# Ledger of designs, part 92: designed miniproteins, single chains

Each design is a single chain, and the fold is of that chain. pLDDT is the mean over its residues in the fold that is shown.

## One batch from the design tools (miniprotein)

Design m3193
Fold by ESMFold2-Fast:
Structure m3193 (fold): chain A 82 residues (1-82)
Amino acid sequence: REELREALREAAEVAREAGDEGTAEVLETAQEASVEDTIALLEAARNVLRYLAERDPSKREAYERGIELVERAIELARRELE
């Protein structure tokens, strides 16, 4: 879905900007994964973004936006399982 792909793309960009190439690669892989695997990958990415928000207060607002996008992507992916 376009909304899920957009959320994954923007979350990957936030991870790359923070220097976390591994999380960005996981988010890119999630675009081609099964719905169940996508949910697991998104939950991992959400945890990383929360960690980054705590470590860099100057970028906290951007990371919080990233978390919101990832949580929306998780919701969209979960609806696909219904």
Scores: mean pLDDT 71

Design m3194
Fold by ESMFold2-Fast:
Structure m3194 (fold): chain A 78 residues (1-78)
Amino acid sequence: AIEEIKEKVDELIEIMRKEANQSGVDAIEEELYKLIENKDYEKLLYKLKILADIFKQNNKLKSAEKAEELAKFVEKVL
């Protein structure tokens, strides 16, 4: 479960880097990894939902879709 969450976070970060050269990706990666290290999956879920909304507002639809997919996965394993 934890290993799968890490893999899916890495997939999200890769999509964010490919989608329109987004700035701030490194900071988001660091924040998400800290939440995983602290096992704060409720906060991780909350952050992923917020990120998905921000991505939609900025027309980053692939990043939004992946963030929503990951949020749904985290919610199911809580």
Scores: mean pLDDT 81

Design m3195
Fold by ESMFold2-Fast:
Structure m3195 (fold): chain A 87 residues (1-87)
Amino acid sequence: SEEYKKKAIEEMEKAKEEFLKEAEELLRQETDPAKRAKIRQAVESMEQYFEEQKKKIEEAKSEEEIDRELSLFLAMLKGAKRDMEAL
């Protein structure tokens, strides 16, 4: 349903916002140019993946497909956050 898609997209947007806040905090503290470049690259990659997953959710034909694409996005964000924190 459109309501189910809207809720999934809102959850993705919230997760994206939290990721961006964490990336900004890391950039504020980081002085190494190479690490700063990796954090910026992670943000750009996340924004591209967000647009791709949002489109997949909009095109989804079932709630199962919506849940799958949402889960993939959230799992990717968790991994990206962990990788940034490990820099």
Scores: mean pLDDT 87

Design m3196
Fold by ESMFold2-Fast:
Structure m3196 (fold): chain A 89 residues (1-89)
Amino acid sequence: STAAEKKAAVKEKLYKELLKAVEEHGAESPEEVLAVLIHETENVPLEEALAELERAREAVAAGELDAASKETFATLLELAEEAIREYKE
């Protein structure tokens, strides 16, 4: 696969999973997770993307979300980290 195909596939997968999680669980703090997905996929170095991901993880854990939404976002953030590391290696 080309680099462009790999980048598009990673971005599309992360966005679809995040949007589905927000729609199904109605979490109030999707903006931090969206910001991580936007920035990490295209425009920042690996170390900065991972730092933003950790801030998003902390925000989700500290936020006023129900337990199910927190679990969903925790899983989504784990998938995002795996995708970032694989793509930006």
Scores: mean pLDDT 60

Design m3197
Fold by ESMFold2-Fast:
Structure m3197 (fold): chain A 110 residues (1-110)
Amino acid sequence: SQRERDIELIKYIAPYFATLEHLIRFLSLFEKADTDRDGFLSKEELEVLADVIIEEFDTDGDGKLSREEAINKLGLKESLFNEVDTDGDGYLDREELVKLIEKLFGPFLK
């Protein structure tokens, strides 16, 4: 069922978030990107989710997510941030956020 699938998605991604409140907020952003409501992200929906995350948490308007915004506002675990910050600049650009979402959703990608 869709509910069982949603529960499996929540179980899969929950370890990557610091608190339940952060997880719930992230899931609300996911629902905005999952326009066909099938619980999978197409490449286009994944890019939309990255854009939605930047719009929600990028308070300085640079088109990037700072380490503080990713860890403290979005609630990502530091280890996951460090894995996707490939240039080591302490920011996640759009391409790094797409990689993060791919890593986070794994088997739930189309």
Scores: mean pLDDT 72

Design m3198
Fold by ESMFold2-Fast:
Order: structure tokens, then sequence, then C-alpha cells
Structure m3198 (fold): chain A 119 residues (1-119)
């Protein structure tokens, strides 16, 4: 299905961008257990929303803020949850050994491929 292809692209792309620090099983675990997305419709909406956030971000700060807002709203979180998620996304490229620009470029390419697979 388009969803199965999009998930395969997302899983493999994130493993590659992470230099193998993230495994395919880790991404599937996050989708099911951290975000709680159990239905195909919820997974499609998640992939579309996150891809849109990535593609519309002009820099890492905008990406981190938009991701923090999205995750905090989905989890009914507070200001401390926002700060934790923001810090995670703002520091993630450095943890992966990437520049902010290189990380954002790679994520935008992955987001386009995921959206193309979804139709």
Amino acid sequence: SPLEKALEIANKGLVEISGGKLKESDFEYMIKHFFGFNTDEEKIEFLKEFAEIVLNSKNLGQLAAAMAEYVTKKRNGDELDFAAVFTYFALLPRFLGLSNEEYLEKMKKLAKDVLEALG
C-alpha cells in the first residue's frame, strides 16, 4: 500500500540520516508507543503533518519549534514538555554529527519522498 511504502521510506531514510544510530525498530516503536498511532489513518496523518512541518521550516529553530508544538499538542503536554521536545530536536543534528543545514536538507528530501509515496 502507499502507507507501507511511505513507512519503509521513512524508516530507511531515518536510519541512513542517523548513520545507523537509529534502527528501523526504534522508529516503529516511537510511532506505536510514544505517539500512540495504531490505525492506518492516524499513521498517514502523522506522516503528512510531520513532512509538512519539515518542508515549511526555513531553519532548524523553526523546525524544532514546530515539532515541539505538534508533539506537545498531541500529548496534551505543558511548557516543560514543549521545552524538552524543542531541546531534543534543536540538538539532534549535533548528536548525529550533522550540521543544522545538512540535517534539514536531508530531512526535506526524505519528507518529499514520503509524501510522494503517500500520493
Scores: mean pLDDT 81

Design m3199
Fold by ESMFold2-Fast:
Structure m3199 (fold): chain A 61 residues (1-61)
Amino acid sequence: TKTIVVDKTSLALDTAEYSFTPGDYKYEGLLDGVKVYFPSEESAKEFLSTGPIGKHTLVIY
């Protein structure tokens, strides 16, 4: 398992690909306690860099 905690202090555009249902997505994680799914580890990293402002915790299994 991989746990990433980020604290965003500036406005960012959410352009990363993610879903709340698994579908064809390979990476399952928890974002602020909610299950999310990404097509790749790179997509998860992009979400953390361009996602919403504030503190977020992402856990990847």
Scores: mean pLDDT 57

Design m3200
Fold by ESMFold2-Fast:
Structure m3200 (fold): chain A 81 residues (1-81)
Amino acid sequence: EEADELLKKGEELHKQGKFKEAADYYSRAADVYLERGEWDKAAQAYINAAKAYSDAGDVETALRALGNALRAIGEKLEGRP
């Protein structure tokens, strides 16, 4: 699964201290999970992206990623068409 591979690459980069690159991979993984309706995985990936953006000093993008995580959680609960 490509999304899982993107997530694992993000985790690897985050451990290496490459926070901006890690955040980009987490966000890409989250977008793929969203497209597939995997809301809980998307939310977790957006949370990881937010943490990585925050670690990189990009607080505004981190807050946007948290907003995306909350949206994914809402979709999971409501089953939006």
Scores: mean pLDDT 83

Design m3201
Fold by ESMFold2-Fast:
Structure m3201 (fold): chain A 55 residues (1-55)
Amino acid sequence: SPREARLARVIERTRKAQEEIDKYAKEKGLSKDEYLTLLGLKQREIVAEERAEAA
């Protein structure tokens, strides 16, 4: 279904973003709080982008 396809895309985008953020956090030595804040911001961005594309 279109809803399942959108969920699958959000999951895949989240997985890739998680991998990039993990690498960035390790490289920059982010604190746990900074890491969680960055993850939250990126997750909101992914959801907003998928909502904008889901016409």
Scores: mean pLDDT 78

Design m3202
Fold by ESMFold2-Fast:
Structure m3202 (fold): chain A 99 residues (1-99)
Amino acid sequence: DPEEEREERERRRRIEEEAKRMEEISKYLKETQKPVSEAWKNLKTERERLEFNLELAKEWLEFLEKLDPNDPFVAELRERYERAIELYKKRLEELDRQA
């Protein structure tokens, strides 16, 4: 069936495109993982950890903006990091209020 073969080719193309995006995300994670792990070991206070995580989440959002915004996996990651940023900001405000 030529139409079924066309649909299968389009489906495979979509899977390949998704795999390429996942590979780019994986490469970014691999490149950043070692510096992040080393920096994390030197963080002594809750404030330092929150500020570090906040900046890391912002860098992740900037990276994700370069990817296809119509990709549901990219959209889910964006929402996750946006929520994380809001939580980190709220906790930092609480620490500032307690100081």
Scores: mean pLDDT 74

Design m3203
Fold by ESMFold2-Fast:
Structure m3203 (fold): chain A 74 residues (1-74)
Amino acid sequence: PFELASKEEQERLIKYLEDLAKQYEALGTPVAREAAERLRKIAEDLKSKPKTYEEIGVAEIEAAVERTVVRRAL
């Protein structure tokens, strides 16, 4: 019942997460640096194996949570 997400979709999300992590590291706050580390771990997990659309959705939600945490700490 789970369908694998396309390579293109996974690559876009990985690039988005890596770019976002770099931006958060540039903010220089402890909360942003911790969020950057978590985002990089999500990106590395996505690189480890093909993911289903549901797994991609979970990764997107996790990234949104990190964005909220950083925003609330600003």
Scores: mean pLDDT 80

Design m3204
Fold by ESMFold2-Fast:
Structure m3204 (fold): chain A 73 residues (1-73)
Amino acid sequence: MTEEQRLAEGRAAVESARATIDDLKKAVKEGADEQTIANLAVAAYLHAMTAASLGLEKEAEEIRKEVDKVVEE
């Protein structure tokens, strides 16, 4: 795996996490059930972990903190 491929995959994981957080914010606002909210939060965390494993640890930490904030709201 090249460094450029690794960074591209990491950025894709960050983008996926961001999209999942947008879905999570919408679900919370619309009063979705706890299972739906939990599934979206877990999906965002998994994308963040993938980004961290690919060297985007700072972005991954920001994503995790944003998920935690949305879930606590």
Scores: mean pLDDT 82

Design m3205
Fold by ESMFold2-Fast:
Structure m3205 (fold): chain A 61 residues (1-61)
Amino acid sequence: MPSTDEVVDTLLEHWRAAGLSPETIIENSDRLIEEFADDPEFVEIMERIREEARRELEEQR
């Protein structure tokens, strides 16, 4: 049973390693939140990923 933090960190690391921009990560997170709206735990994970990506984007500009 991985913690929500571990899942968020693992997914973010994978997406960053794949060369996805923070903007692309935000777009992907938004789509997944909409697709899996009936899964509140998954939505929470995606919302946290989106928030981290937004923070990175803001740091860049």
Scores: mean pLDDT 78

Design m3206
Fold by ESMFold2-Fast:
Structure m3206 (fold): chain A 100 residues (1-100)
Amino acid sequence: MDQINQLVQQLQSDDDSVRFQAAGQIGVIGSQDPSAIDTLVDLVQNDDSDIVRTTAAQAIGQMGSQDPSAIDTLQDASQNDDSPYVRQAAQDAIQQIQSQ
């Protein structure tokens, strides 16, 4: 099975531990797969776990995604997320994207 396709499926797991591990692995791989980017963007906006949202934001930054939707999502999260960890991760991700 293609590793990236398997990781994207794991981002949709009911288990938050599986989702955060998959997000971390996608970030390390640095995949530019649009499906991975779209799913990570959704997790930053809507996941009930602040750890998953934090890791998804970090993954988008590590991927260096220049997708306007990803950047807008990170900007919103950096200002408005209820978790200080998510806000910081989103700020760091924006800086990382802008430096690459």
Scores: mean pLDDT 82

Design m3207
Fold by ESMFold2-Fast:
Structure m3207 (fold): chain A 99 residues (1-99)
Amino acid sequence: GSEELKKKAEEKIEEAEELIEKGEFEKALEKIREAIKLSIELVKQGNYEDAKEILEKVIEVLDKLLEKVKDPEIKLEAEIERGIALILLGLVELLLSKG
């Protein structure tokens, strides 16, 4: 159900934050990508409010990663994922406005 998807997405976000603190940026990006996939599944189930909350947390964690990362390739990958999350957030906000 959507509650289980939200919980799994939150767990992936927490794992990403721990990996960022350890300097494991590539592994953190993998967890962030998994959280984004779970947010898309929430959208498919019509749970736009939970999808919005997850995407906002994803953007916050990506901003933390971008402050710490020095590797230009990892930085570019993080900026791409941030762009994807912003586009999805915009879509979710449009879907929420339509009922």
Scores: mean pLDDT 90

Design m3208
Fold by ESMFold2-Fast:
Structure m3208 (fold): chain A 61 residues (1-61)
Amino acid sequence: MRDVVRAAALRLGVPQEEIDRIEAEAESDTQFAIRAANLAIEHGKSVDEVGEAVAAEIQAR
């Protein structure tokens, strides 16, 4: 799960250092996913774009 979330966030252009920080601070995979999605939205991505990126990473596996 965390690897899918990380790959999707990187695809959406979120900086790796911000992803690393959020992952280290996250107490659960669910918290990491929520924080990563919010960070992508802050970087100008829509909810639909976030969903498409996650779907693409799941399909690659």
Scores: mean pLDDT 79

Design m3209
Fold by ESMFold2-Fast:
Structure m3209 (fold): chain A 97 residues (1-97)
Amino acid sequence: MERVKEGARKGIRYLAEKEGLDEETVEEIWEADDEEIIELGKKLGLSGITIAQYLLLKAAAEDADGEEWKKIAEEFAEAAKKVGNEELAAFWEKLAE
C-alpha cells in the first residue's frame, strides 16, 4: 500500500515540523516500534495526543487499506477543527484524497 505509507509519512513529517523536530527525528519515528515512539515522544516533551497520532499513522502505514486511511485522515481533520487549527485540518483533508 504505497499510497497509504506515503500519506502516513507525510503526516508524521508535518506533525514533527509543527513541533520543531528535524527530518532525523521523523525517520526515527518512522522506523520505531510503538514502545520506542512512546519513549521518544516523552523524551521530546510531546503531548499524549501527538504521540497517539504518530502511533495511529504508523499502524495505518503497516495495516490500513485506502478506505481505512481516508477515515483516519478525516478523523484527524475533524480533531484539528475542534481545536481551531484550520491549517492542520486542511492538511489532513488533502491527505484523505
Scores: mean pLDDT 75

Design m3210
Fold by ESMFold2-Fast:
Structure m3210 (fold): chain A 59 residues (1-59)
Amino acid sequence: MVDEAREYLESLDLSEEEREEAERLVKEMQAAIDAGDIDAFVAYGKRLSELARRAEERA
């Protein structure tokens, strides 16, 4: 899932700031999985989804 999300985001025309935020969110999601923190994983996933949705609207 995390690798799939990263690959999908790479296919989007993201700004440098959006790409940096997406990479940060993916890292946080991976850390949450490693820690077993499902609530954190879901929270970061929602933020990533909002970023992807915004990018899709500009495509």
Scores: mean pLDDT 75

Design m3211
Fold by ESMFold2-Fast:
Parts: sequence; C-alpha cells; structure tokens
Structure m3211 (fold): chain A 72 residues (1-72)
Amino acid sequence: EKIKKIAEKAGVSEEHVRRLLKEAEEAKKNWEEIEKKLPEVPSSLKETVELAKEAIENPGEGLEKMVEAAEK
C-alpha cells in the first residue's frame, strides 16, 4: 500500500517505485559500511547525510520532497 501511495503521488508506476526503493536499500547498506569506517564528518555534511538517511528510511516523505524539488 505504501508503494502504491508513493507511485500515485509521483505519477509513476509501482514497478518504478520498487526499483527506486531497491536502489535506496542498496545505498543504505553501502552507507552503513562507509559510516563505520569514516572519522567524524563535518557539520555541513551531517545535514545532507541525515536527509539522505531519512529519505532511505522513510521513502514516502523523501520521495515527496524529491518530486517537489524536481518540479522546480
């Protein structure tokens, strides 16, 4: 159901959303491995990192924000 809601909001197919979520899941795994190896990151980069994590963990909200940004 969540995938269907995202697809309707973004104006794309459910399969397209599933593909994006799979890519986001892969990015999350890679990010977790990188984060464990990284030293303390700069404060300016932390905001971008937290936004990316939120988009991956809550794809509905993250995808809505990306669609809004893409329309500009």
Scores: mean pLDDT 61

Design m3212
Fold by ESMFold2-Fast:
Structure m3212 (fold): chain A 84 residues (1-84)
Amino acid sequence: DIEAAAREFAERMVALGVSEERAEEVRRLLLRVAAALADPTVREAAERVGREGATPELIAALEASAPELAAALRKLMALREEMA
């Protein structure tokens, strides 16, 4: 269950000292990514991210084929850096 996995991830973030508000933002982004992955074109793009990593170059390439996934990944990366 993708929703349960996203909740578990957010709960683990809170346990590691991340704020509840920030963990909720990450949970919502993970659910958006999961919803986008229902599209086969988006799923193929996500496989590429899994193999090569979420680099700025690859995210720019994804913007053409899977703009919602690219937007969600950019937001997730921004949140990750903001929490550093």
Scores: mean pLDDT 71

Design m3213
Fold by ESMFold2-Fast:
Formats: C-alpha cells, sequence, structure tokens
Structure m3213 (fold): chain A 109 residues (1-109)
C-alpha cells in the first residue's frame, strides 16, 4: 500500500541519518556528532512532513516544492551549525532521495 511504502521510505532514511551521526562521532568528535544529530533530526522532520503531505493526497509537484524548500533550509542550517561539507552533502543527498521516492510512490498510487 502507499502507507507501507511511505513508512518504509521514512524508516530507511532515519536509519541512514542515525548511521551518519555515529560516523561523525568516530570521524570528528562527540560535539560534532551532536550538531549532525540536530541537523539529522530536522531532516527526519522534513521527510515526515513530506510523508504526511503524501498521505493527505498532495500532488507530486506540491511534494517536490515542499521538499526543495526543506532541502534549502537544511543547507542553510547545516552551514550555521558548522556541519562539515562532506556530511552535509550526504544528508542533502539522502533527503533528496527520500523526496523522490515519496513522489514516485504517490505517482504509482
Amino acid sequence: SLDERLDAIAAEFKKKIDELVEEARKTYSPEMAEKVEELGNLAKGAVDALRTLARQGADPETIRMAGEAAINYLKEKGKELGVPQDVLDKIISLAREAMERIVAAVEEA
């Protein structure tokens, strides 16, 4: 079902973000991992918001517009927090992948 696909997309995204937080803890510092976790929690919230829009019957264009706005916000917040560019690029890539998977699920519904 659409709901099962949306839940799977969000769950996979959250797992990958949690893995990036632990990678940052080992590669940089515990203090950097806390900043990556803060950004990751914002990214998780953005994907959950896109999932909610999809469940409410939003069209693909509306989901993409909301997703691009969220990605732009995450880029700005990541720079503000001082998240390393390599980690920020990975978070943005994962968020864009999740957005496109949500859009594809809606288009196939």
Scores: mean pLDDT 91

Design m3214
Fold by ESMFold2-Fast:
Structure m3214 (fold): chain A 79 residues (1-79)
Amino acid sequence: MEEDKEQAKKLMEESEKALRNGDYEKAVELFEKAYQLAKKADPNDAEAYRHLARVYQKSGDFEKALKYAEEAVAAERAR
């Protein structure tokens, strides 16, 4: 469990770097991988869902951005 949390954190940081560099496709791939690990360790990790929503918004996929924003709200309420 601790390893999955730490690995998810590193993947989120790498995804954020890709996002800053304008590599949205790579950012999405890294965030999705981080999300799977974060969900396994803590299914109510609202922060992971917010990151996915932001990346999809920047990539122009507003339907997925909305979906993950709603997941973030649900996860936050479950805390």
Scores: mean pLDDT 73

Design m3215
Fold by ESMFold2-Fast:
Structure m3215 (fold): chain A 87 residues (1-87)
Amino acid sequence: RAAEIAALEREAEEHRAAAETLRRMMETGEPPPAEELERLRPLLEEALRLQEEAYKTLPPEEAALEPIRRLEERAREAERRAEALRA
């Protein structure tokens, strides 16, 4: 139980960090620090693939924000699952 909660909390933190990193990159046009980029690379790569798919079906403005929304949704879901295990 404790290990499962810790894993879900880590999953939520990683998804939130990736969403924040993408939002910052969109606002500033600057890449994240190398250490942060390496740590979040799998999630950022997945986000870029989701953005490419979104550009096929959504208006460009909505498509650009889709990966951020998806990462935030995954973080919230992991938080809800962790909370359920705490109860």
Scores: mean pLDDT 77

Design m3216
Fold by ESMFold2-Fast:
Structure m3216 (fold): chain A 103 residues (1-103)
Amino acid sequence: DILDLIKKGDLKSAAEILKKKFDTLNKSEKVTATLLIVVLDEKDIEKAEGRLSMFLTSSLTDIDSVIEAARKAGFSETAIEALEALKNNDKKKFIESLDKLLE
C-alpha cells in the first residue's frame, strides 16, 4: 500500500510506485500522490507529520481546492507544479517535479 509507505517515511519508494503507475492512477491513488507531495515539500519530519495529519483530517477531495490551499499555505513552486501536473495528467512534469522534491 503506497499510503503505508508514506506513513512509514519511505517517500522514495512511494514516489517510484506513483511514477511507474501514473497513467493508471485511480482517484484514491491520486489522493495518495497529493499526500506524498505535501510531505515531500516539508523536509522536517516532525513538521511533515503535522502537515500530513492536518491534510488527512481535511475534506479536500477536489485537486483545485488542494492547489489553492497549498499556495495559501506557502508550498514551494515545485510542489505546486507537481500538483498541477497530477491535475493535468502530465506524466513528464509530475516525474520532474517529484524528483526535484526528493533532492
Scores: mean pLDDT 74

Design m3217
Fold by ESMFold2-Fast:
Structure m3217 (fold): chain A 87 residues (1-87)
Amino acid sequence: MEEEKKKLLEEYKKRVEELIERVRFTALAYQNGALSPEEAKAILREVLEEAERIRKKAEEQGILTPELQELIDEAIRLAEEALAAIE
């Protein structure tokens, strides 16, 4: 049980870190003219949806640690800031 929870927590942390990287690459691609506003917004909204899904699953499984919560909050904040920068 504890070993399985540790593996799942580590997987969720990795997933959230990948979402943060996706936000950064999306923002950079948009700034460089590689993505349209609509394409960039679609990717960032998908990141927000995935972050919320991870939060819900982690809470249901009793592994929403303060550290994981902080990572999820960071991913959401970065995605919201990137969305606000796209006009």
Scores: mean pLDDT 86

Design m3218
Fold by ESMFold2-Fast:
Structure m3218 (fold): chain A 113 residues (1-113)
Amino acid sequence: MPLPTLEELLNLKISVEEAISLLESLELDEVGEVVRSLLIEVLKTLEGEISIGELRSEFLLYLARKHPDIDFLDPSQLLTLEVNGKRYTVTLGELLAEAERILLELALSVWKS
């Protein structure tokens, strides 16, 4: 079966409730757990249906709002994130790469359904 285009994946619609359920079902490493928690916080501020592309944009806006000193042109910069009372330090590049991977898994789950 041919893979969908990036444009097709970004235009896929998912309900906030379904997105949260799919995220909670993923088996993730430590960075993935951080990304999942942040994506769920973003999703909880939204209602109804959202495209994968809109979710990606909302995630980037969330990061910019929480980290106003963030430089999206520097993937090696260190971010300190607080998730469920625990402090994590990750590079921006690692965080964004893991977010894109998780968003792709969500998109492919919707596309296959």
Scores: mean pLDDT 82

Design m3219
Fold by ESMFold2-Fast:
Structure m3219 (fold): chain A 79 residues (1-79)
Amino acid sequence: SMAERIRQLLEEIVAESQARIDRLGITDPDRALDITLEVIGQRVGQEAADLFRRMMEAARNGDYETAEEYARRFEELIA
């Protein structure tokens, strides 16, 4: 299913991002986010990475409605 494909892709992005973060010894959350954005960009494109970044920024600022909108656009783009 499309949902299973999205889940598998997200699991792969998380695993690859964590492996790179661990290998580089990164402990700063902002640096870890940069690595995650690089992995997203490499696997599903820069537009998806930009949407993920905007989602995280909105969530950090407590703007959960905007974060949900970017999350929806991200899922639509990678589907």
Scores: mean pLDDT 84

Design m3220
Fold by ESMFold2-Fast:
Structure m3220 (fold): chain A 62 residues (1-62)
Amino acid sequence: MLTLEEIREIVARLKAETDPVVREVGLHDLAKVLGISVETIREIVETKTPEEAAEELYRLSQ
């Protein structure tokens, strides 16, 4: 299981990623690891800060 800190680091990197293909792969990988839909991951990552996104995703993954 990913820790809250690991999720925050992943979200921060995805938000900083300029290559759309690499970003999409990263979103799918995070979705698979957390057992959350890609659509939910994308919405949270795009609309929230890395800290807020990490807290929400951590809560949803439990």
Scores: mean pLDDT 84

Design m3221
Fold by ESMFold2-Fast:
Structure m3221 (fold): chain A 69 residues (1-69)
Amino acid sequence: MLEEWKKYKDLPEEEQKEVDEKLYEKLYKMFLDVLTMIEPELSEEEKKEEAERLAEGLLRGLKKVEKRG
């Protein structure tokens, strides 16, 4: 994970956008699977909304950590 962040910082902006999109897709799927396992009583729509929020939140958090060092 730490080595991936170091490579990410060295990438041009176009490649950073591709990495961001791929990371979002992976995080979304991961959170959707986790929500399905932990909260099976949630509707598919609620699971998708929460997975989107968690994926966006984590991606934003990772970008903020980059600014803090």
Scores: mean pLDDT 72

Design m3222
Fold by ESMFold2-Fast:
Structure m3222 (fold): chain A 83 residues (1-83)
Amino acid sequence: MTMGEAFARIRELLREAGLSEREVLRILAEISQVYAETPKEEAPEEIRKVALRLMREAGLPEETAEKVAEEIGELVKKALEDE
């Protein structure tokens, strides 16, 4: 899985969780910034934390936000492992 494919899947997960397109794009922009500025070994966990915070701020239920954030972190980790 490429990082581009991971980000496309993240977009779908955020949309399916009930976020507006504006909220989805904001979260993707923040995740992209974290990815660019974070050491690759730390990127999956830092992205998971940022996604969780932003989804909570957008008003998603805690359980949904935690589940989606975990899936986002796993997608980033998989893309980094696949090279």
Scores: mean pLDDT 85

Design m3223
Fold by ESMFold2-Fast:
Structure m3223 (fold): chain A 82 residues (1-82)
Amino acid sequence: DEAVELAIKGLREIAEEAKKLGHEKGAELIEGLVLVIEDNKDTVTLEAIIEGLKQLIEKLKELGDEETAKKVEELLEKLEKL
């Protein structure tokens, strides 16, 4: 599934960059969503992935990690074009 692979790859790349910037809590939130998507790879829908990313963006903003939230928003735009 192109959407699942794009989401997992994109989120893993964003989490790695967040760690390099010292945004450990932001990276942990992203890694948690990756685990949920991987555990449900055969059943997860594009709509469910989009909603998961929207909730992740809100949590990152609540955490004060605006830079990581912006990267997740860019990934969300790519997925919405599928």
Scores: mean pLDDT 86

Design m3224
Fold by ESMFold2-Fast:
Structure m3224 (fold): chain A 60 residues (1-60)
Amino acid sequence: KEEREETIKLTAESLRAIGDALQEGIDSGDQAAMDQRLATVNAENVEKIRKLDEEIEKKK
């Protein structure tokens, strides 16, 4: 329902951010910067999922 829609949107945004980080790494040729960016994006995505899950639980 509504929860599923939010989860799908978040997943799409996460994939987009990962794609952007990879493209930046390819364009710059800086593997260390790419690794750092990917780690940051992954941490941010995990936090967003956690926050979304908490918000969904609050509305039950």
Scores: mean pLDDT 74

Design m3225
Fold by ESMFold2-Fast:
Structure m3225 (fold): chain A 60 residues (1-60)
Amino acid sequence: SSERLARLVAESLLTSDPEIGEALYRMARSVINLISDPKEREESLAILDRAVAEARRQRA
């Protein structure tokens, strides 16, 4: 699910080397962009982006 993917990326940004977390974020965006339904794709990207933004705030 998009929520599980977002959690994994956010956790990697907090616990791994930043380069690994950023690479996973790019891969997650690429995977979500394969969703053919624009609304589902937009919702999934929003979930991912919110999780990443929160992780970046906690890391700073």
Scores: mean pLDDT 83

Design m3226
Fold by ESMFold2-Fast:
Structure m3226 (fold): chain A 82 residues (1-82)
Amino acid sequence: DEAAARVERLVTRAVQLGLLGKLKEFETLLNKAVALARKHNLEDHLLSQLERAIAYVKDSKQPETLKEAIIKLLEEAKHKVR
């Protein structure tokens, strides 16, 4: 579905920007993903995408401080969905 695909693209793009150190842009895209998921009753789908994103970031070869900042914002997004 178009809405589910957009949620996935927003989370994927957010993580890409986060790993580049663009934390404000990352947070903005995560907030858009949360809003879109709520609008289309895709909260469970978004939660699944956020869990996958957290695992992906943990396994990335980025500085630990950057990974911690990204994971914190992903966990905050999970809280906002529920």
Scores: mean pLDDT 87

Design m3227
Fold by ESMFold2-Fast:
Structure m3227 (fold): chain A 84 residues (1-84)
Amino acid sequence: KKEEERKIMSEFYRKVSEEFEKKGYTKLSETYRELSKAIEEGNEEKVKELGEKVSELTKEEIPNKELGEIMSEFIKRSTEKMVS
């Protein structure tokens, strides 16, 4: 069950990375892809580190501040749950 949840979350962040790449957010795309890979590998320390970095970059780089804050909070909640 936990293995299936990790796979779903990894695939989710990978797809979000692809969408950011299509929109020209290269740095966000790369960082989301690194997070996706860390989740897939089950590297809890890396997931925590990259989750925090992705959350921060999402808040700073997304032009719609409200959307950026919502996405940032979702990333924090999701990665925190994956580490625990």
Scores: mean pLDDT 78

